# Designed miniproteins, single chains: the designs that were tried, part 100

Each design is a single chain, and the fold is of that chain. pLDDT is the mean over its residues in the fold that is shown.

## One batch from the design tools (miniprotein)

Design m3487
Fold by ESMFold2-Fast:
Structure m3487 (fold): chain A 88 residues (1-88)
Amino acid sequence: GAAVEAAAERRAEEAVKRIIEKLKEVFGGINEEGLAANKEIQRILEELRDFAYRATLEAAANPEKREELEAELEERLKKLEELIDSLG
C-alpha cells in the first residue's frame, strides 16, 4: 500500500543521495546542475533509484529475500563509489 511505496521512495532517495554526496566529495567543483546535465550520470542515478525502489517493494512482499536484496543494493552502491574514487 501507500506506506510501502513511501518507504521504497525514501530508500531510492537515500541511495541516490549517497552517490551524489560521494560525487560532491570527490569532485568538489561539480555543482548539482552540472551533474543533472550529464546524461550518463542521470541514467546511472535513474537505474539506481529504480533498483532501490523495486528492491524495497520486493523485500516487503517477500521478507525472506530482504537480506539478499539489501546486499545487492549495497554492492551496487559500493561499486559506484569505487568507480567515482577511481575517477577523482
Scores: mean pLDDT 81

Design m3488
Fold by ESMFold2-Fast:
Structure m3488 (fold): chain A 60 residues (1-60)
Amino acid sequence: SSDQEKQQLLDQILATLRRHGFPEEVLERVRQVGQQGIENGQSLMDLVDQMSQIVEEALG
């Protein structure tokens, strides 16, 4: 389903961020925003945009 595809993307992003040494507070923020977005029916691109903003802010 569309929600399965969104969940797979979220899981892949979280795995990538963890592999690159992002702190757990950033991973948790991405997870929460991603899960809320999936539950609220946000588009795949909106989810990517929101998660990208969190990551960019964390990079300074």
Scores: mean pLDDT 84

Design m3489
Fold by ESMFold2-Fast:
Structure m3489 (fold): chain A 95 residues (1-95)
Amino acid sequence: AAPRVEVRAKEGKDGLVEAEVTVTNLRPDQGLRLDVRNEKGELVGRVLSAEVSGDRIHAVFEVLAPPGKYTVVAEILDRDGRVLARAEAEAEVKP
């Protein structure tokens, strides 16, 4: 089966963006990349994991972020860096 990715994002505690990622059917030769970008499209945080695989993976990531609006992008990459699956979510950190 092809890999699938889902992402949810919200304001976490103490000025964090919290990203909840679920990946299904991740192969050992594939990886997860999570990018958190601000309203200007600037990268605030990145997670790259090349050693996660399994029928279902559930992970929560927290990125320290000043008040503002953020886009969380979760991508499944093959060994050559090609995007196989993608999901996006938005979060707002309030002042």
Scores: mean pLDDT 79

Design m3490
Fold by ESMFold2-Fast:
Structure m3490 (fold): chain A 72 residues (1-72)
Amino acid sequence: MDVEEAEEVIERALAGELTEEEVEKIIEEMSKDPEKTLAAAKAIGRAGERLGTASASEEKIKALEEKLKEAL
């Protein structure tokens, strides 16, 4: 998994194609590899900047960022 793959997974999670449990497992797996962790963090940050004021999506992005930090 590289930066591009991590970004694809995060985008699918935000689109609602992944369950909360699936997203949590993916974030936990990414946290085991520093390079994947950095890629995931960048993807989450990018998605946050793009969505701006979309409250529901912003909440999901913050949840993903928190889960990634907790997994570290």
Scores: mean pLDDT 68

Design m3491
Fold by ESMFold2-Fast:
Structure m3491 (fold): chain A 93 residues (1-93)
Amino acid sequence: DEEALRKKAEEAAREAAREETEVVAPELPTEVEREALFEGLYEGYLYLGEVVLERHLNKAPKPSREEEIALHEEALRIAEAVRAERLARAAAA
């Protein structure tokens, strides 16, 4: 289950990163920007998948609408933070 979850998250992140780099125009994204976006999206998807898996294993009740929104907002925050750190690291090199 966990291995399948990680593979799905990686595939989704790669696909989303390719799509998003075309949408972030008008500037042509560099390879560094494309990789930063992928890493951010991967961590966000991985976080969501791990939370879903943990709740399933603990037979937790279906999350409330507020909890579901909070989980998605946290995943987005993680993705943005990872992307920002990767870009900052590249700029420092």
Scores: mean pLDDT 72

Design m3492
Fold by ESMFold2-Fast:
Structure m3492 (fold): chain A 93 residues (1-93)
Amino acid sequence: SNLNQAISLIEASGNDDLLPYLIIGYLLLGKYEDAAAAFKKLESTHPFEAKRILAVLQKLAKGEIDLGDPYTLEFLRLGITPEKARQFLKALN
């Protein structure tokens, strides 16, 4: 699928600027441990971006949907559900 191809290309690139897309891709595939590992790398390389992503996922996990936030809207549009956000946070802790 296009998603699996995109994940493979990002993994092969080693480009830390693409870590946010890798995290989203792993979440969409239900690969929560891989998403958590990629997120921890993002915290080390791009701490402000990691903080923004974590805040959106924490709100989604609680069912707090901020439709005024472009990040929240994009995550929902891509298929990141509250359940996927909860599984990610469980894997992260």
Scores: mean pLDDT 83

Design m3493
Fold by ESMFold2-Fast:
Structure m3493 (fold): chain A 95 residues (1-95)
Amino acid sequence: SREERVRRLAKVIKEEEEKAKKFQEEMAKAKIPEEEKQKKYNEFLREAGERIGEALGDPEVKELLSKGLPSEYLPPEAVELLEEAEELVLREKKE
Protein backbone atom coordinates (compact mmCIF):
# COMPACT_ATOMS: atom_id res chain seq x y z
CA SER A 1 0.00 0.00 0.00
CA ARG A 2 0.97 3.67 -0.26
CA GLU A 3 1.18 3.89 3.55
CA GLU A 4 3.61 0.94 3.65
CA ARG A 5 5.73 2.54 0.89
CA VAL A 6 5.83 5.84 2.83
CA ARG A 7 6.86 4.08 6.08
CA ARG A 8 9.59 2.08 4.31
CA LEU A 9 10.86 5.22 2.57
CA ALA A 10 10.83 7.14 5.90
CA LYS A 11 13.06 4.45 7.43
CA VAL A 12 15.54 4.74 4.53
CA ILE A 13 15.50 8.57 4.77
CA LYS A 14 16.31 8.37 8.51
CA GLU A 15 19.25 6.07 7.76
CA GLU A 16 20.47 8.39 4.96
CA GLU A 17 20.17 11.48 7.21
CA GLU A 18 22.32 9.70 9.81
CA LYS A 19 24.89 8.76 7.14
CA ALA A 20 24.89 12.35 5.81
CA LYS A 21 25.51 13.72 9.32
CA LYS A 22 28.49 11.38 9.78
CA PHE A 23 29.82 12.21 6.30
CA GLN A 24 29.62 15.98 6.95
CA GLU A 25 31.47 15.50 10.27
CA GLU A 26 34.20 13.48 8.50
CA MET A 27 34.54 16.10 5.75
CA ALA A 28 34.75 18.92 8.33
CA LYS A 29 37.65 17.10 10.05
CA ALA A 30 39.38 16.09 6.78
CA LYS A 31 42.48 18.10 5.84
CA ILE A 32 42.20 17.38 2.12
CA PRO A 33 41.86 19.73 -0.91
CA GLU A 34 38.36 21.00 -1.81
CA GLU A 35 38.64 19.15 -5.16
CA GLU A 36 38.94 15.83 -3.31
CA LYS A 37 36.12 16.78 -0.91
CA GLN A 38 33.89 17.50 -3.92
CA LYS A 39 34.75 14.10 -5.43
CA LYS A 40 33.86 12.32 -2.17
CA TYR A 41 30.66 14.38 -1.88
CA ASN A 42 29.59 13.46 -5.45
CA GLU A 43 30.20 9.75 -4.74
CA PHE A 44 28.25 9.98 -1.46
CA LEU A 45 25.29 11.60 -3.26
CA ARG A 46 25.36 8.95 -6.02
CA GLU A 47 25.21 6.11 -3.47
CA ALA A 48 22.54 7.86 -1.38
CA GLY A 49 20.44 8.47 -4.50
CA GLU A 50 20.73 4.80 -5.48
CA ARG A 51 19.52 3.63 -2.05
CA ILE A 52 16.59 6.09 -1.95
CA GLY A 53 15.64 5.21 -5.53
CA GLU A 54 15.66 1.52 -4.63
CA ALA A 55 13.32 2.24 -1.70
CA LEU A 56 10.94 4.12 -4.02
CA GLY A 57 10.68 0.90 -6.07
CA ASP A 58 10.95 2.66 -9.44
CA PRO A 59 13.89 1.61 -11.68
CA GLU A 60 13.77 4.91 -13.62
CA VAL A 61 13.87 6.98 -10.41
CA LYS A 62 16.76 4.84 -9.12
CA GLU A 63 18.72 5.52 -12.34
CA LEU A 64 18.00 9.28 -12.22
CA LEU A 65 19.00 9.61 -8.54
CA SER A 66 22.15 7.46 -8.96
CA LYS A 67 23.26 9.83 -11.76
CA GLY A 68 23.01 12.75 -9.33
CA LEU A 69 20.08 14.47 -11.04
CA PRO A 70 18.18 16.94 -8.83
CA SER A 71 14.89 15.78 -7.23
CA GLU A 72 13.06 18.33 -9.43
CA TYR A 73 13.56 15.90 -12.38
CA LEU A 74 11.74 13.10 -10.55
CA PRO A 75 8.12 12.15 -11.45
CA PRO A 76 5.51 13.98 -9.31
CA GLU A 77 4.45 10.70 -7.62
CA ALA A 78 8.03 10.09 -6.44
CA VAL A 79 8.32 13.69 -5.13
CA GLU A 80 4.99 13.31 -3.27
CA LEU A 81 6.12 10.04 -1.65
CA LEU A 82 9.43 11.64 -0.61
CA GLU A 83 7.61 14.63 0.94
CA GLU A 84 5.21 12.36 2.88
CA ALA A 85 8.13 10.22 4.10
CA GLU A 86 10.16 13.29 5.18
CA GLU A 87 7.09 14.61 7.05
CA LEU A 88 6.78 11.26 8.87
CA VAL A 89 10.50 11.41 9.82
CA LEU A 90 10.10 14.95 11.22
CA ARG A 91 6.96 13.96 13.16
CA GLU A 92 8.72 10.99 14.79
CA LYS A 93 11.73 13.18 15.74
CA LYS A 94 9.36 15.49 17.66
CA GLU A 95 8.20 12.54 19.85
Scores: mean pLDDT 73

Design m3494
Fold by ESMFold2-Fast:
Structure m3494 (fold): chain A 59 residues (1-59)
Amino acid sequence: SLEDIARAFAERHSLPLSDATIRELAAGSRDLAELARNLARLLGITDEASVAALLEQLK
């Protein structure tokens, strides 16, 4: 389900993420909060407020 959430987020925001990258993000994440942190890291997002906003958008 984390893989599907990551894929849906990438499609919703037109992010040019490969299937391999989406699988890596999901495999490296235990929950939505970790997925948000890993995705933020990939996108160069470092501030906690933006990471929190990203977590909300993964729902």
Scores: mean pLDDT 81

Design m3495
Fold by ESMFold2-Fast:
Structure m3495 (fold): chain A 96 residues (1-96)
Amino acid sequence: MDPFGAFQQMQKDMVQMYKNNKPMSETSLKMFAIYVAQSVQNDRSMNPSTVQSMRAFITRVQQLVSNDPSRQRIVAVAQAALDGKYTTSQVRAFIK
């Protein structure tokens, strides 16, 4: 509903995941997938350490949502976006 509120909730969920191993909500994962796609599409020289950090984060999220097919699909879209396979517009379409 509110894109700014959804982005803030994503940031809060990321912190809770790292501190308490709580899986991110579906809304936060959708925002994360969009953020990854935008970062890849708009970053002219994405630093390899940033890519590695995003890959490690995606792997951790995959482990935490292993029993949730819906959130697993969103994480798979984020991984494909990080690999440059999807534009931001395609990611938005796939996670609806």
Scores: mean pLDDT 75

Design m3496
Fold by ESMFold2-Fast:
Structure m3496 (fold): chain A 92 residues (1-92)
Amino acid sequence: MAEEERRFLLELIDAINKGDLEKLKEVFSRFIRSPLGSWLLDASEEAQKLDIDSLINFAKLVTPAGTWSDEEIEKIKEIMLEVLKEERERRA
């Protein structure tokens, strides 16, 4: 519904689809530094994992079946959690 949220989601999906893990890290870092995603830095580890899982599931829905392996999905989740950890450490 928000134009900015949709833009971040599309950039994130594009980065994942191209296998550009650096771009994924950049886009997600920008999102969590914005008012739209900064609340995620204060979320519990369980809540962060749940939101990342939801985002990955949505991305899978809009990409062709079989595009991602289980190992690739796990790597993407690790990168997103790493970004959240790094940004939390910068705030301290």
Scores: mean pLDDT 70

Design m3497
Fold by ESMFold2-Fast:
Structure m3497 (fold): chain A 60 residues (1-60)
Amino acid sequence: SPELRQTVLEELSQQFDAPLDTLENAVDAAIDFLGGLGMPLTPERVVPLARSILEEELKR
C-alpha cells in the first residue's frame, strides 16, 4: 500500500543519510521480495529488510 511505503521511507530516512532514490529503491526491493514470498506487508517486516538492503548498498 502507498501508506506502507511512506511509513517505511520515513523510518529509514531517520536512520540513514542517503539519497531519496537510494532509500526508495531499498524500500521497493524489500516490498517486492516479501510480496513475492506471499508474506504480510507490514512496516514491522519491511523496515528490517529494507534496512539490510540499505546497509549492503552503503557498505564500504
Scores: mean pLDDT 81

Design m3498
Fold by ESMFold2-Fast:
Structure m3498 (fold): chain A 87 residues (1-87)
Amino acid sequence: SAVDEAIARAEAAVEEAKAALEAEAPHLSQTDRQAFIARVRAELGRELQALLDELVAQRASSADLDRFFTHLAALMEELRALERRLL
């Protein structure tokens, strides 16, 4: 379904963001690390917003949107935990 595809794409985007943070952040100064994390988060936010906009444009049901947001909340919690470990 469109929502299952959007969830899979969101999972992939978050995993790519986490991989980028783990690869680059440890090698940066504290100031550059904070800036890098902010940039990665902003880019991820735009990708996730585009997925949401596509689901809305495709007239996804409230149940499908709720499932998407539930999965997204869990993924973002994992990302925040990583950000805290890197800072």
Scores: mean pLDDT 89

Design m3499
Fold by ESMFold2-Fast:
Structure m3499 (fold): chain A 63 residues (1-63)
Amino acid sequence: NSVTAAELARIPGVGPETARRALELLRQGWSADEVAVWMITEQGLSFDVANAVKALIERAAAR
């Protein structure tokens, strides 16, 4: 997976700490969908923000 913390942090609503934690989850083997659900349920982010994160992760994995 080629997604970076800087790319994640550029999504409106995602701060550097949330981006860093999302990368840690991906490194632990979490899917893009699991990270998106975590962002909604544990981080309190909107569905639109979580969906943008999921799309970015899937795009990076599909190269």
Scores: mean pLDDT 80

Design m3500
Fold by ESMFold2-Fast:
Structure m3500 (fold): chain A 83 residues (1-83)
Amino acid sequence: MEEEERRLRRAVAEIVRKAFETYQKTGDIEKAREEGKKLADELVASMEDPELAERFRQRVEQALDSLIELYKKIEEEKKNLEK
C-alpha cells in the first residue's frame, strides 16, 4: 500500500513534469494538458489493476488542473508587468 502510493506519486509527478516541459517548449497550456492526458492514458492502459488505474487517472487530472491554473495565473501576471 505505501509503496504503491509512492509509485503513484512518482508517476503523477513525471506526467506533470512532461506537461510542464511541453508548456515551456510550446507556450501552449492546452497542448501541455493534452500531452499530460495522453501520457496518463498510456500508463492507465498498461495497469493491471482497474482500481489503481482509476485512482491514478483522477490524481493526474487533479494535478494537471492545478498546474494549468498556476500557468494561467503566471501568464496574467506577465501581461500586467508588460503594460
Scores: mean pLDDT 76

Design m3501
Fold by ESMFold2-Fast:
Structure m3501 (fold): chain A 72 residues (1-72)
Amino acid sequence: MLTPEQKEKIEEIIKKLEKVTGLKAKLVGTFVDSLGNTYAVVEFSDGTRLVINVETGAIMTLEAFEFVEKGL
């Protein structure tokens, strides 16, 4: 689960993404990678999903993340 500080940071990123894209977005889940990094999964109203690193704020598509994780 995200800490309150991490959740606030993710919610701020979501609001910025909504403003830039014009789409509504919400936090739909969290997961931990094989290296122990925590990620938030964000879904837009059109069904598009992004993955956000909760420590760094780095954003990538779920497809790109899955490719990297399974491609190694």
Scores: mean pLDDT 73

Design m3502
Fold by ESMFold2-Fast:
Structure m3502 (fold): chain A 62 residues (1-62)
Amino acid sequence: SPLERTRLEIKLGFLKIVRSTEEYLLELAKKQGNKKMAQEQEKAIKTTDERIEELERQIESI
């Protein structure tokens, strides 16, 4: 439905903002030499990327 598509597109936009924030925090952690925080942000980015790919597949199926 058009409403379903709009809902998923809004959610996708939100996740892309989340990903940008995670990338910023990863860069900050690397600059500070915080290896543990950098690894944590890399994992967070991978999880966010998986959610983005899932939503993109759902949008394409509509």
Scores: mean pLDDT 88

Design m3503
Fold by ESMFold2-Fast:
Structure m3503 (fold): chain A 76 residues (1-76)
Amino acid sequence: SEAEELRLAETVLGATPEEVAAALAGDEEARRRLLVRRYLTAAGVPLAEIDERWRADPEAALEEARALERALSAAS
């Protein structure tokens, strides 16, 4: 479920409890940040670099994460 994915992000991706709670409550920004963390981490990007990319250009980071989501889904 989406709720299980968001809780996994806290454990695996080092997301804060506040980010996970906001995403579960329907905060779109928090959900987008967790999506970016999930897919860029899966692609081997370090967490510090992911956070910097999000800070610099959140739209570009989200687009890259969406592209990786499609590519990783097709690889299984």
Scores: mean pLDDT 73

Design m3504
Fold by ESMFold2-Fast:
Structure m3504 (fold): chain A 60 residues (1-60)
Amino acid sequence: SKKEEAKKVLDELQEEADARGAAVKAEYSHLSPTKAEMLGDAERALGTMLGYSKGLEIES
């Protein structure tokens, strides 16, 4: 079903968002652990939003 297809794509994009967030945290941790955490969380949230947009496109 389109729902199953959207779920699979969303799971894959969420994995990418998680990895991107972790990479940002690692990159900036030497400057400020707290700010690196915030930046990584923001990057992950943006990736999650893009995943939802793609899921809606598939379900449409």
Scores: mean pLDDT 81

Design m3505
Fold by ESMFold2-Fast:
Structure m3505 (fold): chain A 77 residues (1-77)
Amino acid sequence: MEEEELEKKKKELEERVREEMERAGERTREAGKKTIEASKGTLEELFRAFADWARVQGEQMDRVIETRKRLEKEVEE
């Protein structure tokens, strides 16, 4: 009984992490588009957009990691 419950919770955790990763992917793609658009302008605009893109990637990765840790903690409780 308990082993089946743990398997179920693990699948639910994986689904939630996947959803968060999809959201992170969308935000990363949006930042990437802005970087490409800036490349048609000045070098200063390109560098700023690249820095913003890198920042967004880092923030989204941190969010995915934090979401996973939070969900794992809830399952362990």
Scores: mean pLDDT 65

Design m3506
Fold by ESMFold2-Fast:
Structure m3506 (fold): chain A 57 residues (1-57)
Amino acid sequence: TNLGVRLASHDLGLSEATVTRLIRLLEEDEEAARRLAAEHGVTLSQLRGVARLTRES
C-alpha cells in the first residue's frame, strides 16, 4: 500500500523505492532482505513490522 510505504520511508529514513524493494525481497529471499536491511541500519524485526504495516494499510 502506498500510504504504508510512505510512513515506513519516513520512520526508517529510507526512500520509498528502497522500502518497497526490502519488502519484496523479504517475501522472495529473507536472507538477502536481512543483508540489505542491515546495510541501511534496519533490523529484520523492523523490516517484518514494516511489511505487516504496508500489507494492512
Scores: mean pLDDT 76

Design m3507
Fold by ESMFold2-Fast:
Structure m3507 (fold): chain A 87 residues (1-87)
Amino acid sequence: VGIELSEEEEKRLEEEYREEDAEVQALAEQIRAEATDEALAEARAVAAARHAELAARAADLSDLELAREQVRATVEVGRLALELAKK
């Protein structure tokens, strides 16, 4: 299923993504600190269709690329929750 990457290609992409992981983790910490459960539930409902579209495209992506796009989609849900919880 999807596009297969070689072990060397997977390792190279993982190394390239490590630098971005710090920014993703910082955003996740902010979401945990500032977002409310109610705002998160509303954001998840709004973003459900986007996650479904990504799942439908899974065959066109490698497992690593799909996982990365899923992380980015989850981050977007968190950002929406922060906006909804904003005073």
Scores: mean pLDDT 67

Design m3508
Fold by ESMFold2-Fast:
Structure m3508 (fold): chain A 110 residues (1-110)
Amino acid sequence: NAMRDELIKTLEEALKLAREALKLGEQVSPEIADYLRKAIEYLEKAIEAVKKGDFETAYENLLKAQEYVDKALRLAQELGHEDLVSLLERIKEKLNEAMQKVYFLLLLDK
């Protein structure tokens, strides 16, 4: 399934970016690092759900991941950390792309 394989690839790229953002965040703010650890946890759960064909659980976990990325992004913006802001915006773009694909798959699985 090309769409499912592309979705997994998008999510794994988001996970890679989130791990890089965590490494930087640990040096900048303990609160940003904590939000990113939670985002990574939910992102890993979403990837597992997609692999099992559980798109409802995948979507729920992606919403949670996005919530924590948005919290981290807000703090990074307040702190003026441009590199963190850039990484977090890229993660958010990947999550939005993945959520659109998961939502489409949900509509097919009715």
Scores: mean pLDDT 89

Design m3509
Fold by ESMFold2-Fast:
Structure m3509 (fold): chain A 78 residues (1-78)
Amino acid sequence: ITLSQEQLDKAKAAIEEALRRYAAGEISAEELVPEVQRNSGLPPELAEQAFRGYDNTNGREQLHIELPDGSVAVIDIR
């Protein structure tokens, strides 16, 4: 599966919003993946990969999404 720039932008926005709502106590940890799927249109498998690849270390927030062909999509988020 190849992600378009539009899909990457939606994934970034959906993840930032889901994390914001989680931090505010509006959603539970188990709702993070469904919330990203709902807001980005990504299938659950890709939404799960996005959270596994989420890195908030060293002053940069990045998503590392492993694609079925073994390539990795890197998305900067803030």
Scores: mean pLDDT 61

Design m3510
Fold by ESMFold2-Fast:
Structure m3510 (fold): chain A 79 residues (1-79)
Amino acid sequence: AGDELLARLDKIYEELRKLKEEHKDFQPLIDNLIKRVEMERRRVRALLAKGPENLPEAQRIVDDVEKEYKFLKDYIEKK
């Protein structure tokens, strides 16, 4: 069950790296979110290790990161 959540974070991480290469002027903002994704991956893994009762909290964390990524991408690309 947690594999899907971790895969979503990994996809966001890869997309942020691509976004950073395409938009050099926004590298500091993108780097801040990359660091947050790394921190939240650790948190999600810890929650999943504690048991299935923590899936809702892990899901919320991934959803929040995904929303932040989409907001940043739209800000950079569409302004």
Scores: mean pLDDT 84

Design m3511
Fold by ESMFold2-Fast:
Structure m3511 (fold): chain A 66 residues (1-66)
Amino acid sequence: SEEEERQKLLEDVRTDDSPENKRFRAEMERLAQKAAEAKTKEQLDSILAEVDRLFERYKKYREEKK
């Protein structure tokens, strides 16, 4: 279930104190701030695309580490 996957991701990010997770969080927060500062929809879309790429990278990284 997609909902369960999202929940697991959030929990892992919250409970995991690993440096890698911290870096991922920091980058996400930075992107979130940039999104808030974005005044145009086009800029928002670009930032969202970058976020999506980060998520995919993280997913693959985790899969390989299993």
Scores: mean pLDDT 72

Design m3512
Fold by ESMFold2-Fast:
Structure m3512 (fold): chain A 60 residues (1-60)
Amino acid sequence: SEAERRRKERRERVIEGASAGVDALGAAVTAVSNRKLGGDTSQAEEEFERYLEREREIEE
């Protein structure tokens, strides 16, 4: 049914968003750890910035 299809699509989008959030959180943790160890954080910082941008899109 239409309702079932829309519910499935919404659930899949939520799961996809949660997965992206976990990946972005991992990137943020890596950035903090590398910064603490004096390593190069440029890639992790870029990934974290992309995460924040996606969060803003979802909130709108």
Scores: mean pLDDT 65

Design m3513
Fold by ESMFold2-Fast:
Formats: sequence, C-alpha cells, structure tokens
Structure m3513 (fold): chain A 63 residues (1-63)
Amino acid sequence: VEVKVEKVDGKWVVTAKIDGREYVGEGETLGEAFRDLMEKLKDDLEAAAKATEAGYEAAHALL
C-alpha cells in the first residue's frame, strides 16, 4: 500500500492507494484527515469481508 500525506490550503490531505484504488481523507488536523480516510476504507473493507464471510459460510452450510 502507498500513503501520501500533504498539507494543502492549511488542511491535511491523506491519500492512500490500495490494490489499485485511491482513498482520500481530509481534515483540519492530521488525525482528522486519517480518521476520514479510515472511514472510507472501512466501508469498502467491511463489504469485502462480508462477501468473503458469506462464501465461507455457504461452503460450510451448503446453502
């Protein structure tokens, strides 16, 4: 994964490139920008985890 941190217009911008996808978090502080980034990433990761979990459960339950 690649992470780029920069300050633009007095605002913190964190850009993360993960598996060909780009996520951008912004905030007044570095912590806020990172939290915004994590919220966007968490939603996508939860969707991916749910898909993987459903496949695993289907394999075990035969339904």
Scores: mean pLDDT 71

Design m3514
Fold by ESMFold2-Fast:
Structure m3514 (fold): chain A 88 residues (1-88)
Amino acid sequence: SEREKLEEQLEKLERDGIGVIENVLNASEEEKEELKEKLREAVEKIKSIEDLEERKKAIQEATGILQEALKNPSAENFKEALEKIKSL
């Protein structure tokens, strides 16, 4: 179903985001834990979108925002990206 496909896309987004935070970002363990929590909050916000078309758009926008942050990966840029995703 479309809902199942969107759930799989969100799980991938969260997994990939955690991987970047843990393995790519030059940040303290405390900052990494804060970023992982913000990522989980952002994913939860997208999951709360009942309209599947709007949820799909939010996932696409979130993916683009994170990809943009990866061009210059830092804890600050990632934090800004996650706050932007939470506002979708």
Scores: mean pLDDT 85

Design m3515
Fold by ESMFold2-Fast:
Structure m3515 (fold): chain A 85 residues (1-85)
Amino acid sequence: SDLDLLKQLLRLYARTVLSPEEYQQIQARLDQAQTWQQVADVGLEIIDAARKRGDEGDGVARGLYGILKHLLEGFALEQNLTLPP
């Protein structure tokens, strides 16, 4: 399903931008998520982590922040989800 594809994409990006401990927690939450809103909520946490690492000088995380933000906004529009401002 499209939901499962988004979960897989978020797991791949999370592995790159999160610490090993944070990644394990995010992976468990993605596995438990059953709705687009639940997956979007996890996606927002991954985006925030990417922003924070980018601010700390991680150029890869800075690039992924932009990609993840556009990806999640696209899915939110398609699925009629509400994202925080």
Scores: mean pLDDT 80

Design m3516
Fold by ESMFold2-Fast:
Structure m3516 (fold): chain A 100 residues (1-100)
Amino acid sequence: SLLEKIKEVVKQLEKLLDEIIENSDDEKLIEAARETGLYARALLDAIEEKAPKELIEELMQQFKAAAEELIALLKDEKKKAELAALSQQLVSLVQEYIES
């Protein structure tokens, strides 16, 4: 189901974010990674709770902004590419959910 796909992407994203946090001593990068994870989890929770589409859209935009900031701060090109791919997948799946 679409919800199961969203859950899997959020799980993969949270694992990647934990790895980024564990391998960094840059406080700004760690904060950006934590904020990205908070919005990803908030998005999943909102969808599971069948929150209003307006709230889901707002959380999606907040997640996108946080992910873009984190991507700009990352020096590891492989982690940067993985984060960009997972973030794009999450946004696409959430957009599909909103349109359904």
Scores: mean pLDDT 90

Design m3517
Fold by ESMFold2-Fast:
Structure m3517 (fold): chain A 92 residues (1-92)
Amino acid sequence: MDEAQIRRALELRRRMLREAAEFILEVGEKEKVQEAIELAQKALELLERGGPLEDVQYYLRQAIAKLPQKAQEEVRKKIQELVAQAQAEFEA
């Protein structure tokens, strides 16, 4: 696997995580879960400053865990769609 492929995979992963964080933020605002909103905002701030993707994923997982079960299912479905899109773009 060459460096260009690794870089492309990281760029797609960053885009996916940003869209996931934005969706979690929207769901958190709809459900009025302040902790989920704060964790999603922290994940977005880390992405903007080029922080570790592992830390971004950690905050997003914590944000999802603060949401009601039905909202967690909506977020999981959205993440599956984003992962499928990123995989399709990588293979193109």
Scores: mean pLDDT 83

Design m3518
Fold by ESMFold2-Fast:
Structure m3518 (fold): chain A 66 residues (1-66)
Amino acid sequence: DELDRQAQISQLAVQLHQLKVNGDQAGYDALKAQIKATYSAEEQEELERAVVTIENGRAFRAEQKA
């Protein structure tokens, strides 16, 4: 199911973002390496796009508070 696949990619993007925000560089690098080993180039691109969307949303909220 494509919806299940998209949900899985979204969950991975949230996990990567949380690791980055928490400063867990080792966890971030390990998860990213696992993703590269497990997922296709297309799936990796979708995941990168999802991470960027989360980061942009966070940046927008930070600017709104300023």
Scores: mean pLDDT 73

Design m3519
Fold by ESMFold2-Fast:
Structure m3519 (fold): chain A 73 residues (1-73)
Amino acid sequence: SLGEKYLEEKLKEAKENLKKYIETGDPKYLEKAEKIVKELLELLKRTAPQEKVDELEELWKKWLKEVEEELAK
């Protein structure tokens, strides 16, 4: 579906920015990833069931934990 494809494309973009943040340490990449996820959460809140909102929030928390673990070594 169009909505699922859009979500996948934006999540891929966010993940790519997190990888660049880990590689470079440049906070602009973290900011880009945060903006993408925030915009997706706002969209899902208006168009999707709560379960999908919760799934994205948990995925984002998991990604941030992975970033913190990678940078803490």
Scores: mean pLDDT 85

Design m3520
Fold by ESMFold2-Fast:
Structure m3520 (fold): chain A 55 residues (1-55)
Amino acid sequence: SALEEAYEVAKEKLRETPGPEGGRLAYEAVKEAQPSLSDEEAEAATVRAAIELGI
């Protein structure tokens, strides 16, 4: 699903970009990769990825 794809995009971006900018860049990457998702869905995918990675 688009939400699962967004989660994988966020997870990969968070791994690449440690530190305070990571969350913002992951959110932007999700929106670019899955533009059909709402802002709330993109944020949820980013938060889920951060939790999974222990951030």
Scores: mean pLDDT 81

Design m3521
Fold by ESMFold2-Fast:
Structure m3521 (fold): chain A 74 residues (1-74)
Amino acid sequence: MLSEEEKEQGRELIELAEWYLENYGHLLSPEEKEELKREIERLKEAIEANDKEAFYEARTRLMGLLNRLSRRVA
């Protein structure tokens, strides 16, 4: 079961990723935008399901994707 603090961390990461998509999505390929949207949805689903393993897997994937994309647009 996820703690409230873990859920808050996940929600903050989702907010950051959605902000990035809104402000830098025009610099991304269609494939990169769809990948980012999929990883955001996976993290949302893990929080809603209260699934700790799915949460850490989705969080790691989304963080890695954001780090990779930020290096391309910086």
Scores: mean pLDDT 84

Design m3522
Fold by ESMFold2-Fast:
Structure m3522 (fold): chain A 76 residues (1-76)
Amino acid sequence: RERLREIVVEAVAAALPEEYREKAREVITKVLEAAAAGDEEAAEAIARENRELLELADAAAEARREEIAAAIAAAL
């Protein structure tokens, strides 16, 4: 499900200000990769280090939940 991960990462990053988009793509991808590998401790550590950015990403994802869900559904 690498395609879904990429779609989610891009959709969330696009919802953030340009200044944060590149960093958000990198951070979110690393967190998801660590989680997919079963390394919850690494995923949590990355999330803690980037708390402010991930809080912004979470708020952006929540605000665009319907659009993100539609994009995922269209990809499947």
Scores: mean pLDDT 72

